Designed miniproteins, single chains, continued (2). Designs and how they scored, part 113

Each design is a single chain, and the fold is of that chain. pLDDT is the mean over its residues in the fold that is shown.

## One batch from the design tools (miniprotein)

Design m7934
Fold by ESMFold2-Fast:
Structure m7934 (fold): chain A 86 residues (1-86)
Amino acid sequence: MKEEKIKLLQQGLTALENKDYDTAEFYVSQALDGSGSTMVLIMEKLGESRGQSIAQGIYIGAKRLNDSSTVDKAKSLLNKIIQEEE
């Protein structure tokens, strides 16, 4: 379970790096059991004080607007959750 979760999050991170936002959403959603918005769950787990609002912006910005700055922040936050699960 824990090892599978880390692998799915790493696959999501790789997809974000390749700008494949649909694949990134799929793998991260599988790792987090699909409850709620994938980006919202990531931000909440990483302890962001405005997690839900920021995560929603990241999710929409990355998927719809291809905002590189937003994608880079999402990659950084995914790396933090992966390290925490180790």
Scores: mean pLDDT 57

Design m7935
Fold by ESMFold2-Fast:
Structure m7935 (fold): chain A 86 residues (1-86)
Amino acid sequence: MEELEKSQKEFRQRYLDEVHNGNKKIREELEKELAEKVASLGPDKDTLSKEQPTFDKYVREIEEELEKRRQEMLADFEEWEKKLKA
């Protein structure tokens, strides 16, 4: 039982780490794309100003969805722990 509980906690932590790293990676990719656009536009600040709000919105929506999935996974693992202890 102790070994199963440890494996379950390790699996849960790894899953959470993967979700967290996924969120971070997606955000970094979007920030990189925005930075590349900024660099390519040079002194054209008007074009940058128009595009930035769209990227910020998509980053926020992706982060919110991934955080929701993380919370759902935590709830599932808590239920699994309850069943394992019962």
Scores: mean pLDDT 65

Design m7936
Fold by ESMFold2-Fast:
Structure m7936 (fold): chain A 78 residues (1-78)
Amino acid sequence: MEPLPLLDALRQAGLPDDAPALLPVIEADGTVRTLESDEPVARIIAQLEERGEATVRGRWREDGTPVTVTVDRDGRLV
């Protein structure tokens, strides 16, 4: 079963606009990692809708390592 596109997953999460997002990020090898964003979910959705990609600052959920990633509407690293 194919994962939901990131944009659709964020919309379905039903988070308040000012809430941090939990982002499934698909790496080049198909591994999925969860990023907890430092930015409100509304900003990430807006970037994906306007640009087709979003640059997100956050931390990997599993270890808290700070990272900045650029992802497309499907959650794949650009």
Scores: mean pLDDT 77

Design m7937
Fold by ESMFold2-Fast:
Structure m7937 (fold): chain A 103 residues (1-103)
Amino acid sequence: SDSKIREFLLKLQELIEKLVEALKAGDYETARKYMEEIQKLIDEFIASETNEDIIYILKKFRDELKKIVDDYIAGKITPEEAIERIKKVLTKFHIEYIIVKNL
């Protein structure tokens, strides 16, 4: 339903904002925690979704975010690089989601 999708997207946005704040603070433990919460939120939404294109976009978004956070925690990228990559992945997700929703 439209209300279920809106609730999901609002919760997702809140968790991503908290993740970005943790990255800015250099708080690796809190960043990991919010990434785990984002993964759980996406996986729970996918479990009730039947549109294969939406499922694909959500899995891709989840996996791309996880890789950015993992690379940050491993010291492979700076907090600034991680935040810029998250912004790009989030923008791409919103565009792909809007396209699929209108098909």
Scores: mean pLDDT 86

Design m7938
Fold by ESMFold2-Fast:
Structure m7938 (fold): chain A 69 residues (1-69)
Amino acid sequence: MIEELRKLVEKLRELYPDDPDVQAAVDAFERQIEALEKQPLNEATKARLRRLVDEARAFLEGVEQLKKA
């Protein structure tokens, strides 16, 4: 899960390096990943990881739709 989240965040950083809003979102995701890595692996941490993966995926899809317009 955390590797999948990191890959999504890295893709956003690579695809839209000159978009300050996208880069700000990437920085926010990276801060949340770092905070989760410092916590023990339990059901709450797993639920938060799943939520962050869903949020990152939705954000990537949203940005792609906006760039098509």
Scores: mean pLDDT 78

Design m7939
Fold by ESMFold2-Fast:
Structure m7939 (fold): chain A 88 residues (1-88)
Amino acid sequence: SERVEELKEKLVEAVRKLMRGEEIEDEGLKKIAEAILKGIKPEELKKLAEEYLGIKLSLEEAEEVVRAGLEVDIEEGVKRLEEAVRKV
């Protein structure tokens, strides 16, 4: 689904910006990205995506979106640790 792929890309970038301390211009994307980082369940993400973005997700699609966002959190966390180790 084009809308699910676009949402996934936008949320990955939003999570990446949050992890870097950058501002997110889209308040709906910001709220969903913050919720993913706080450990939102796929069922809850499904509701937030419909409420803030007007996008209806299946449970499987919501699980995929949460997973993509959490993978960015892990990648940025590893990058921050590598940068900290290089400074000492």
Scores: mean pLDDT 75

Design m7940
Fold by ESMFold2-Fast:
Structure m7940 (fold): chain A 82 residues (1-82)
Amino acid sequence: MLARVGITLKVEPGKAKEAKEIVLSLRDLPGVLEVSAIADEKNNIVTAGVLAESEEAAQRFVDAVKEKVKYATEISARIEPA
């Protein structure tokens, strides 16, 4: 069953653009179909949407974001059926 992921990252000042690029780079993970991300450099927030082939693939994406974006001060992620 397809899964959608909504992710919101609050990051250290000046890191929003770098965080967006990391999130977009994860589009090549197995089971990831689509990734979009927007960086709000003024507020140091990144918002991302992901379409994954399964809930397991969606969770792997969220885990990879948490592992790679070490300067995230807050991470909110929601996985739902698509």
Scores: mean pLDDT 86

Design m7941
Fold by ESMFold2-Fast:
Structure m7941 (fold): chain A 65 residues (1-65)
Amino acid sequence: SNFVTMLGGLAVGLIAKELQIELGLSPEEARRVAEEVAREFGLEPDKESTIDINEAVRRARELAL
């Protein structure tokens, strides 16, 4: 587990970057998947939330495949 407190928009950026690095997704596709995960986790771009970022990335990989 890697629980961190951050703005939802920052979390989306981190998830999208990880998908680009691990799976070779385009920036546009990575962003769409990351935003879908953010919705599932209840993240809002301008609000701080404490999340397990590794779990969010794991979920993003499932949705990208």
Scores: mean pLDDT 85

Design m7942
Fold by ESMFold2-Fast:
Structure m7942 (fold): chain A 78 residues (1-78)
Amino acid sequence: KEEREKLYEKAKTLFENLKKQGKSDREIIAEALKLIDESENPLLAGQVAVEAVYEVDKENRDKLALKILFETGLLLSK
């Protein structure tokens, strides 16, 4: 539970920073996937990244969330 909150704040800070820098949707998705891939728990990281993007990017959140979920699913499927 505490680990989830820590990961959420990390993802939220990352997305806020990328938006402040004017990064594209593609760049934001790439950084999210990197965070997920490098995570100790990629499934939890994917779920938390979706939650964080819903709060940070209200204009593109549905598109970004769907793409993050899809790519995380591909990463975890074997």
Scores: mean pLDDT 75

Design m7943
Fold by ESMFold2-Fast:
Order: C-alpha cells, then sequence, then structure tokens
Structure m7943 (fold): chain A 79 residues (1-79)
C-alpha cells in the first residue's frame, strides 16, 4: 500500500516533500518517475523530467517492459 511505497522511496534517498509531490502526480507520471530513478536518475531530477509529456511516454514504455515495475504498478493502483 501507500506505506510500503513511501518506505521504498525513503530507501532510494527521497525526501518526504518529494514523496508528497510524487503522490500528487498522475499514474503515468508516477511510472515515468520510478523508471527514471531505476535508470540512475536522482529523485529530484526524476520528478522534474517525469512531468514532461515526451519523457513520460518514453519512460512508461521502458518501465512496462520491466517485470519489477509491473509489481510496483500493482501498488500504485492501491493509491
Amino acid sequence: GKEKLEELFRELGATDEQIEEFLKMSLLEQIAFVTLVKLGMSPEEALEKAKKPEVTAAMVLIGMADPELSELMKKLKEL
């Protein structure tokens, strides 16, 4: 649920403010953010980039090909 997602983001070095910003994003932007962080981008940079439509589309396609992100998408549906 939400608590497990917040814990995961704290493990990735995200601040409470960055987690709150993430929770206000659309589902597609949330997927893009997670994909960017998995590719080595910082949470701060990933939040900025995930809001750009061209980046969102590309990162969603890349992320959906990742079996680990499929499990995270199930958790996002519970939000």
Scores: mean pLDDT 71

Design m7944
Fold by ESMFold2-Fast:
Structure m7944 (fold): chain A 78 residues (1-78)
Amino acid sequence: SRAAKEEERLKKLKEVLKTEYNFDEKEVEEYIEIARAMHAGDASVEPKAREYKKKLLEIEKEKGKISDEEIAEEESLL
């Protein structure tokens, strides 16, 4: 089902944000809410989604620990 696939994607994203980016619970929840809203077609969160995307890429660049595959998956959720 689509809902189950979306929840699995969000679960993996949440794990990456916590383990690789060291996001706190508030940051993870906000990012996931934005991703869900984007998938639901809510364009009002688009500016915030872009901010999180930039933050994620800067953290990846700095740490060099996130794979290109994980970043591509995150891009698909924004």
Scores: mean pLDDT 71

Design m7945
Fold by ESMFold2-Fast:
Structure m7945 (fold): chain A 68 residues (1-68)
Amino acid sequence: SAAEEQRLKMVKVAKKMVEELLANPDTPLEDLLKKAEEMADAAGLSDEQKAQLLAALKQIHADIKAQA
């Protein structure tokens, strides 16, 4: 389904963003979110899916910083 294809695209973008954050844990939140938004737009994600992705990345960024 179209919804399932969109979900797979979101998961792929999220995975790439998390891998990049783990490689560069000092990346500022603003830079991470801007890049995620650009990748989500390029992947054709809906505004709702983009918002969910950005919220998840914000939480992951906070968790990584808390572990440092």
Scores: mean pLDDT 80

Design m7946
Fold by ESMFold2-Fast:
Structure m7946 (fold): chain A 69 residues (1-69)
Amino acid sequence: SHMDFLRKLVKESVKRGSSKESIVASFETGLRIRAIGLELDGDEAKAKQLREDLPADLALVEKIYAEVA
């Protein structure tokens, strides 16, 4: 599931010594870069959806961090 995938990535980042702030910032940067890439490739609808989902996705990453750290 999407939750299991995010949980795995957050756990791996924590095991590598990444801080909460670093993990959240990395996810935000990655998602923003992906949205720009989608927009440049003509997938404007997917880019818009990804940007609209960004605050919820970052909140989910923070929630997962609180559970696994």
Scores: mean pLDDT 84

Design m7947
Fold by ESMFold2-Fast:
Structure m7947 (fold): chain A 64 residues (1-64)
Amino acid sequence: SLEELIEQIKERGIEYAEGLKELLGAEGEASATVEKVGNKLIITAKAGEAELVFESDIDLLLSK
């Protein structure tokens, strides 16, 4: 389901944010959020002061 997919993406986003924090030597928290905007998922990964935003099409993630 879409909800399960969002949870999985969020979990991997947090892992990515942790890796980004290590790569950048950033202080503070590593976090990730997922927002559904129309037919897209907007994933925001934060590592201290750094922020990266990714977009993914839901149709590509749920393809038959």
Scores: mean pLDDT 75

Design m7948
Fold by ESMFold2-Fast:
Structure m7948 (fold): chain A 63 residues (1-63)
Amino acid sequence: DPRELAERARQRLRQLVTDLSEGKISVEEFRQRVAELIEELEPYRDHPEVARTIRELEAARRN
């Protein structure tokens, strides 16, 4: 289910942001892991929830 994939990706993004803020991962590792989440969702981009989640991931990766 693409909605489950999107929700799982949002949950993983929240964990990655926490890990980054706590110094558990580097900025480079954070960007790499976010890129991997985008790649996992890309085949389902035609779903609105997935497209929104990809945009959120891309915004997080750029900042």
Scores: mean pLDDT 85

Design m7949
Fold by ESMFold2-Fast:
Structure m7949 (fold): chain A 86 residues (1-86)
Amino acid sequence: MELEERLERLEAKLRARTDWSPEVQAAGLAVLDDLRAGHVPEEEQERLLEELEAVLNKPNPTVRDFLPLEVEIGMHLLVRGVEKAT
């Protein structure tokens, strides 16, 4: 499945950026872990992966650059939780 291969590639790329702060690396890894958890609908996965790749292609990304992705993924997790409770 291409999704898991793409996530592994992005994780390797992120971990190779040892010039980035530990906080920036941790933020990127958190987004990857949340995407890997499979709570995001398939139709939204490609767009979120493209947005993540755009952040990772910045020369000096900040933790704030990952916040829109974390918020959107968090909303999908929240919706899943509500659906299970109802």
Scores: mean pLDDT 74

Design m7950
Fold by ESMFold2-Fast:
Structure m7950 (fold): chain A 88 residues (1-88)
Amino acid sequence: SAMEEERLKEMEEKMKKILIGYMATLKNLEKYKEELEKLKELNKKIATEEDEEKREKLLEEAAKLAEKIIKEEGATEEMAKEIIEELK
């Protein structure tokens, strides 16, 4: 269904943001130690969550945290391209 296709695309975009946020955190580990621990905990919860709605809420929370780190660190399109090449 169109709703399911849109949800999957939104989840994929959130997962991409989380990966970019993780890479941005690694650029300045000392500044982002607390955010990294929060991302690790959220990723663990996402991996073990059996309820799809709860999993989506956890993904949203992780994506928001990642977006905050990306904005603060000034993660560039170059960082995104590097991740995309690694996933090829």
Scores: mean pLDDT 74

Design m7951
Fold by ESMFold2-Fast:
Structure m7951 (fold): chain A 77 residues (1-77)
Amino acid sequence: SMEAEAERLVEEVREALREAERIARTGSPQEAIAKAEEVMALAAEKARRVRENAEANDELQRIYGRAVGLRTRAERA
């Protein structure tokens, strides 16, 4: 179903965010920036694919915002 597909795409990006958060704690600032930008790109891409699912789109925008925060903090380190 479209709902199951949207849930799967959101979970894929959520897992990428968890990895970005891990790298932000354990990696270099350059690695943290690169991974955060990767998550931002994934969230934007998947949001376009689930544009008609408001709940999934809202969650992907939240993940994008968190990734922007990770990048900003790494740039200041």
Scores: mean pLDDT 86

Design m7952
Fold by ESMFold2-Fast:
Structure m7952 (fold): chain A 91 residues (1-91)
Amino acid sequence: MAEEQRALLDRFVASTEKVLEENKDDPEKAARIARLALNGLRYLHEQGFDPEAVRDAARRLAETVRKYAEETGSPELKEIADEIERLADEL
């Protein structure tokens, strides 16, 4: 199960990264996408996904969101990156 859960989380993060890249010129939409992804990771953890796998996924997502926050100067993306990192630290 751990291998299968990690693969699903990897696909989830990769899909989110693709959608964020497609919306990088719209920081408000990117922020909504990042927030939905954060909520998705919380949901998977609540469903009993391996905390270590969710933590790894959250850290990868936080890195990507932080990159776009720096590129766009969006305070909302920076705040969401910090929230995703906090989720990882709590797991």
Scores: mean pLDDT 84

Design m7953
Fold by ESMFold2-Fast:
Structure m7953 (fold): chain A 100 residues (1-100)
Amino acid sequence: MEEEEKKKLEGLKEIVKNMAKINNIELSEEEIEELAKKLLEEIEKELEEARKLYKEGKLTEKELKAVEKVAEGLKLNKPQEGAKEAMKILGEEGILPKLA
């Protein structure tokens, strides 16, 4: 739990650093950590909401798995890999065959 939490925060900190660099914004280490924590909270909130919708029958199992893969990629600073895995899951349903 402790190590997993650190790994997630480090990944999100790197995303925040890259976004700041692209937008030519200087952020302190404290600001980067604070933004990474807020981003982690938002990702966890979206995951909880997706799981709730799945339990209510409003979201399919594959849609939930796709959301989980995107969230996992973001937490590990591998957003493209998370998106690729999500597209694979959706592509197996025949939804996005040209983008799978």
Scores: mean pLDDT 66

Design m7954
Fold by ESMFold2-Fast:
Structure m7954 (fold): chain A 94 residues (1-94)
Amino acid sequence: DKAKLLLENALRAVEAAIELLKKGDIEGALQALKAAIKALEEAISIASGEVKKLAEEALKKVKEAIKYLEKGDIEKALEKAEEAKRLLEEALSL
């Protein structure tokens, strides 16, 4: 399933971003979050129903994480990345 593979790639990218943020690698975290956006946009284009809805919500959280990083708010960026992770785990459980 191509949608499942793309969602798994998005989840791995978000998990990488969370670990990079915890290590203070802001540039690495930003690149990982951008990779998650690309995978999520592809997944959304081919997904349907509840999986698509959860992927769209996860995309919103990844974009919010980037916005907080641009403002220097690492704690809120982590919170939004963790919310995106939960939504992706839920989508993959369906």
Scores: mean pLDDT 91

Design m7955
Fold by ESMFold2-Fast:
Structure m7955 (fold): chain A 69 residues (1-69)
Amino acid sequence: SEKESEEAKKLAEKAIELLKKDPSDINKGMLAITLGVLKIAAEVARKRGDEETAKAFEESAKRLREALE
């Protein structure tokens, strides 16, 4: 749903901002865990037939992955 897509975007933005403010190994680890959760959420959404929500989770995961690189 649009609401779930917006929540995923906000989560990614907050995580990236936290990493920029404090680029510690702990914050990098927390982002890696969040990335895993978003990946599972995308699979669950796709299994439900909600491709738009799945793509939103995948896009949020991509942004977090780029921040970790």
Scores: mean pLDDT 76

Design m7956
Fold by ESMFold2-Fast:
Structure m7956 (fold): chain A 83 residues (1-83)
Amino acid sequence: EEVPALSDEEIEAAAAGVPHLPDEAIQALQEASKAAEAGDYKKAIEYATRAKELIEAALKDEKQRAALVKAIDRQIALAKKQI
């Protein structure tokens, strides 16, 4: 009934499909996913927010940036509802 959170596969696929994503952003997305799986939604939000900031700063392709930011914002919103 509720919208599912992004899977690890979706996050990895999104990161792998973007040739200019900084390693720090990819690592932050992975840490956010790991924290969410552990039930640490506060850390998940912190890492997802960091990944969003890094993507917005580094990724100049507006279409790719908008898609990733939207996905991250959705994940943050879902995590916030858990705390």
Scores: mean pLDDT 70

Design m7957
Fold by ESMFold2-Fast:
Structure m7957 (fold): chain A 80 residues (1-80)
Amino acid sequence: MEEEIKELEERLEKLVEEIKKLAEELGRPDAALEAEIIEGMTLIQVGVLKLIGASDEEILEVLRKGIKELEKLKEELEKL
């Protein structure tokens, strides 16, 4: 479970970098900012859950939600 959390955190970071690169290529700084906001909010929630001793399942759920939002943003940019 902890290894899965690390893998999802790394996936989240990679998605943000991919979106930022795509946003720069498309001249969409607003999309880059949106990706940074999704990342920041997701990591804050994960940090809070870790501090209060929440289950690994709850942490994974928050990470999966953030990743899904980033994947949707990336797909929307790719359709332009």
Scores: mean pLDDT 84

Design m7958
Fold by ESMFold2-Fast:
Structure m7958 (fold): chain A 77 residues (1-77)
Amino acid sequence: MLTEEEAKEISYFFETLRAGGNGDFEKAEKILEEASKDPALKQAALTGLGVAYRLAEISGDTETAEKLRKLIEKAEA
């Protein structure tokens, strides 16, 4: 069974994946800000955005991919 901490990490992963996949960059950035309070949650949120970025690249959505790439770079800086 998942711990409460593991469940939160999975939640942040899927929330950023969903927001990024939907092109809701403001929501994705807000989720990253919330996650930044905990390194594990931040990593989970960034992983979700990374998956959304890869899906955008595969689908040929270069505009969404570029916006997600910039958001990830900004969060890592």
Scores: mean pLDDT 82

Design m7959
Fold by ESMFold2-Fast:
Structure m7959 (fold): chain A 100 residues (1-100)
Amino acid sequence: SVEELVEEFVKEAEKELEKLPLSPEQRERILEILKKIAEVLLDESKSLKEKADAALEGLIEIEEILKEAGVPREKIEEFIKKLDELLSKVFNKLLEMEES
């Protein structure tokens, strides 16, 4: 289900955050953004475009926080790529539901 994939996205993102050299406050800010993305993805009143826009905006904001935190570029790219892969699973399921 979309709900299961969104839950997996948040859980996996939280695990990956633990590997990054972030302060508790920086980690909490990123978790807040991830939770907001999850809420929009599960919002039945939102279009697929609005969900995609929210996910993209969230990833951009997360990348900025990681840059400000001094996380090495290679680790930022790896983290964002993992989030993008998880989000791709969510969007593939959303598209499947639209076409059914």
Scores: mean pLDDT 85

Design m7960
Fold by ESMFold2-Fast:
Structure m7960 (fold): chain A 95 residues (1-95)
Amino acid sequence: ALIKAAVEKKKEFNKLSKDDQKAAREAFGKQYNQDKLKKLSKDERGNVLIDAIVLENQAAINNVLAVIGAELNEQGPVLEVVFRNLGRTLTALAE
């Protein structure tokens, strides 16, 4: 199940030091700006979104949702609710 893979990634991230978590989060944000995300497939963007949620990188989450929302003609608020709930579930399951 996709949820089990995401939970396992979150557990591995939580094993990192706070400094390493911050460095990983910042490196991820630099790698995935909106211009780079626009060049990815829908499946690749989905994987980036899950990884951004695992890393708790709100800026990267917002960048992915902005690209998806533009393609769906402004359905960003619906996607934001879905992924906010997924992020909360992953955090609870990884504790």
Scores: mean pLDDT 70

Design m7961
Fold by ESMFold2-Fast:
Structure m7961 (fold): chain A 74 residues (1-74)
Amino acid sequence: MKYVLTVTLRPEASDEEKAAIAALLASQPGTLSVEVRGHVVTAVFESEAAARAAADALERHFATQIASARIEPL
């Protein structure tokens, strides 16, 4: 079963920060795709464990840029 991580960024997040967040997600094990649309970054993962690990990595490095994050089955 695939999982989607949807990350809503704060309006202050720069284009460089969005690119860095997308790059971090794309580098995570089990990431299938990453898409950036405005202040929303969506990543698809092969498993819930992969999505959760990626969310933890984002929180560790980009907590101040993230307004909310949600994981749901695809």
Scores: mean pLDDT 86

Design m7962
Fold by ESMFold2-Fast:
Structure m7962 (fold): chain A 78 residues (1-78)
Amino acid sequence: DRKRLREWVDGSRSLVLPALKHYRLGQQALAQGDRQAAIQHYDESIRLLEEAQRRGLEFPGSSFVLREAQAQRDQLLA
């Protein structure tokens, strides 16, 4: 559907791509031993992905990235 593709493209630019960027930065911060930066980036990734989910925006692996970011954040906060 043309309208669904347009909505997906708009959501990808404003929510999905920033969420994936923050997820990658969180993994990079963990590799560097920067726990505080990792938590901050995972929190932003989670926030953006939850907003995308609320708007019905889906992409391949979105549920996986969201669950992984949540698991990593919770482990760092324990």
Scores: mean pLDDT 80

Design m7963
Fold by ESMFold2-Fast:
Structure m7963 (fold): chain A 63 residues (1-63)
Amino acid sequence: ARQAEIDELTAVSLEVAAEFAEMRAKGWTPEEIRKKADEYEKEGKTLKASALRAIANDVEARA
């Protein structure tokens, strides 16, 4: 019964990794990453939005 949650987390993880790699290649700022996360949250993609916000906070802390 918990398989669907594991599959969802795996899919979100792969999507976030691919999108973050593209963002890094384009030189996106933490603000731009956060804006993209807000767009995903409005689309109901809460897990993806949360993951991108965590990445944006980490990038900002390292700047």
Scores: mean pLDDT 75

Design m7964
Fold by ESMFold2-Fast:
Formats: C-alpha cells, sequence, structure tokens
Structure m7964 (fold): chain A 54 residues (1-54)
C-alpha cells in the first residue's frame, strides 16, 4: 500500500537527517536540532500526502 511505501521513504529521510545531525552536533548543536526538526516535518508532510491518496 501507499502507507507501506511512505514508511520506507520516511525511514530514509529520518536516517539521512540523523546522520547529518550527528555530523553537525559537535560544531553546532542548534543546527543539528534544526536538521532533525526539518526531517520530521518532511515526514509528516509525506505521510499526509499519502493518506490523502488512499
Amino acid sequence: SILEETRAKSREILDAGEKKAKELEPLSPEEARRVIISSVGQVIRLVGDALDAE
């Protein structure tokens, strides 16, 4: 289903965001936090779009 595909893509987005945040955290913990928030926001939008499609 679209929801299952969206879950897989959401994991990729979160994984990429977490990796980037870990790299940024020693330099700028605030920027690292913003990257995580941005990734979560992207996932919320993606899930919303997928729910509308079903």
Scores: mean pLDDT 80

Design m7965
Fold by ESMFold2-Fast:
Order: structure tokens, then C-alpha cells, then sequence
Structure m7965 (fold): chain A 94 residues (1-94)
């Protein structure tokens, strides 16, 4: 289900050391981002793309996203915020 896929994405992000609150701070920040913060946004963006396509997020997808310089930082921030909103909507269902 979509709910299960979003939970799997959250668990994957947490396993990679990506805290969702920190990801939100990065995505909403007006500051120049560090390479590590940009990498966190790239991982969130590819996770959202695979979720929208109904595909599994693989390690190869993450590696390709980290090697990509084609995406604008603002597009990466927007993707991360969209993913965070979807995860928050699932977490409100207790």
C-alpha cells in the first residue's frame, strides 16, 4: 500500500542517518547548503520519484541521485518538502 511504502521510505531515511526534522530545516533554509545537506535532499527527491512511479527505491537509485548534478537545489527542496508532507499525513493515522 502507499502507506506501507511511505513507512519504508521513512525507515530507509532514518537508517541512512537522515532525521526528518533536520531534512525539513534544510529544505526550508535560506542558507547556502553543505554537500552533505545537498546529498540528503537528493536522497529524499529520488525516494519521492520512486514512490510516485510505484517503484522500489534501490541502492543503485540512491547512488545515481548522489552523482547527479542536473537538478536545481530549489527543485530538490520542493521534492523533500512534498515527501515530508506525505510521511506526516501517514503518521497522523494512529
Amino acid sequence: SKKEKLKEIKELLESLGIDLEKLREIAESDKELTPIEIDMLKIAAVALEKFKEGKELTREDILKALESEDKDIEELKEAALELLKLIEEVEKEE
Scores: mean pLDDT 80

Design m7966
Fold by ESMFold2-Fast:
Structure m7966 (fold): chain A 83 residues (1-83)
Amino acid sequence: MTEEQKRKARERLPEAAYMRGLLAGYLGVSEEELEAEAELLREAAPSEEEAEELVEAFRKGYEEGRKMNEEEFKEYLKKVSEE
């Protein structure tokens, strides 16, 4: 993997964490499961600063996902699936 590809992947990690949070919130995942998932993100992150950004994005996604109905969630997935 090139340095450029790594940089692009890092820039997309918060977006991926947000999407993961949206799914967890939409599915009604418990706060205990949410904390376990956040801990995994912290372990997987390349640095402590990046870990905090990922956890924040994930939690923000979770809060928004809990407010989403099925139609809104499907529309979001379509938007993210665009090239």
Scores: mean pLDDT 73

Design m7967
Fold by ESMFold2-Fast:
Structure m7967 (fold): chain A 58 residues (1-58)
Amino acid sequence: MLSVEEGVRKLAESFGLHSGEELAAQSPGFRRALARFVAEQLGASVEEAERALERLIE
């Protein structure tokens, strides 16, 4: 498939979140759930997905 960062970005876009600022405005619970879903789908660690999401929030 695609990288973990790309997976986080695409899933966020599917929820209408197109910028890091919009991602940062979401609850910590939502961001954690998003990261876990991407990690599970791509066979990556939750830590890796959470780091990718933090990079997008920059």
Scores: mean pLDDT 77

Design m7968
Fold by ESMFold2-Fast:
Structure m7968 (fold): chain A 94 residues (1-94)
Amino acid sequence: MSVEEQVRSMEGLLEVLERSTDPEQRLMAAAHLYATAEEAAKTASPEQLARVVEILERAIEILRSLLPELSPEMQKVAERLIERIEKLKREIEE
Protein backbone atom coordinates (compact mmCIF):
# COMPACT_ATOMS: atom_id res chain seq x y z
CA MET A 1 0.00 0.00 0.00
CA SER A 2 1.32 3.46 -0.90
CA VAL A 3 1.47 6.22 1.76
CA GLU A 4 -1.29 8.05 -0.16
CA GLU A 5 -3.50 4.91 0.09
CA GLN A 6 -2.56 4.57 3.81
CA VAL A 7 -3.59 8.21 4.48
CA ARG A 8 -6.90 7.61 2.63
CA SER A 9 -7.45 4.46 4.73
CA MET A 10 -6.72 6.42 7.95
CA GLU A 11 -9.25 9.12 6.91
CA GLY A 12 -11.91 6.39 6.42
CA LEU A 13 -11.07 4.87 9.83
CA LEU A 14 -11.24 8.35 11.41
CA GLU A 15 -14.83 8.70 10.07
CA VAL A 16 -15.76 5.35 11.70
CA LEU A 17 -14.15 6.51 14.98
CA GLU A 18 -16.12 9.82 14.84
CA ARG A 19 -19.53 8.56 13.70
CA SER A 20 -20.08 4.90 14.66
CA THR A 21 -22.70 4.28 17.36
CA ASP A 22 -20.83 1.10 18.50
CA PRO A 23 -18.03 1.87 21.02
CA GLU A 24 -16.25 -1.44 20.23
CA GLN A 25 -16.26 -0.64 16.48
CA ARG A 26 -14.90 2.84 17.29
CA LEU A 27 -12.00 1.39 19.34
CA MET A 28 -11.23 -1.17 16.59
CA ALA A 29 -11.13 1.69 14.04
CA ALA A 30 -8.71 3.63 16.29
CA ALA A 31 -6.46 0.54 16.68
CA HIS A 32 -6.38 -0.02 12.89
CA LEU A 33 -5.75 3.72 12.31
CA TYR A 34 -2.77 3.54 14.73
CA ALA A 35 -1.30 0.46 12.96
CA THR A 36 -1.70 2.12 9.52
CA ALA A 37 -0.14 5.40 10.76
CA GLU A 38 2.87 3.53 12.24
CA GLU A 39 3.52 1.86 8.85
CA ALA A 40 2.95 5.09 6.87
CA ALA A 41 5.34 7.08 9.13
CA LYS A 42 8.27 4.84 8.06
CA THR A 43 8.17 5.96 4.39
CA ALA A 44 6.11 9.21 4.31
CA SER A 45 7.40 12.55 2.98
CA PRO A 46 7.41 15.61 5.32
CA GLU A 47 4.12 16.84 3.78
CA GLN A 48 2.53 13.39 4.24
CA LEU A 49 3.85 13.22 7.84
CA ALA A 50 2.13 16.56 8.61
CA ARG A 51 -1.18 15.05 7.41
CA VAL A 52 -0.60 11.87 9.46
CA VAL A 53 0.02 14.05 12.57
CA GLU A 54 -3.28 15.94 11.97
CA ILE A 55 -5.16 12.61 11.73
CA LEU A 56 -3.47 11.32 14.93
CA GLU A 57 -4.32 14.55 16.82
CA ARG A 58 -7.99 14.24 15.78
CA ALA A 59 -8.05 10.55 16.80
CA ILE A 60 -6.66 11.44 20.28
CA GLU A 61 -9.32 14.18 20.66
CA ILE A 62 -12.17 11.78 19.77
CA LEU A 63 -10.84 8.95 22.00
CA ARG A 64 -10.52 11.33 24.98
CA SER A 65 -14.12 12.58 24.47
CA LEU A 66 -15.29 8.93 24.23
CA LEU A 67 -13.66 7.82 27.55
CA PRO A 68 -16.57 8.88 29.88
CA GLU A 69 -19.05 6.84 27.75
CA LEU A 70 -17.04 3.58 27.92
CA SER A 71 -17.10 0.67 30.39
CA PRO A 72 -14.06 0.48 32.75
CA GLU A 73 -12.61 -2.40 30.65
CA MET A 74 -13.00 -0.44 27.38
CA GLN A 75 -11.58 2.73 29.04
CA LYS A 76 -8.31 0.82 29.69
CA VAL A 77 -8.14 -0.19 25.99
CA ALA A 78 -8.84 3.41 24.88
CA GLU A 79 -6.23 4.83 27.33
CA ARG A 80 -3.57 2.43 25.95
CA LEU A 81 -4.48 3.47 22.38
CA ILE A 82 -4.20 7.18 23.32
CA GLU A 83 -0.74 6.54 24.86
CA ARG A 84 0.45 4.64 21.75
CA ILE A 85 -0.88 7.31 19.36
CA GLU A 86 0.69 10.15 21.45
CA LYS A 87 4.04 8.28 21.43
CA LEU A 88 3.90 7.79 17.63
CA LYS A 89 3.03 11.50 17.17
CA ARG A 90 6.06 12.50 19.31
CA GLU A 91 8.36 10.17 17.30
CA ILE A 92 7.14 11.75 14.02
CA GLU A 93 7.65 15.31 15.42
CA GLU A 94 11.24 14.49 16.51
Scores: mean pLDDT 85

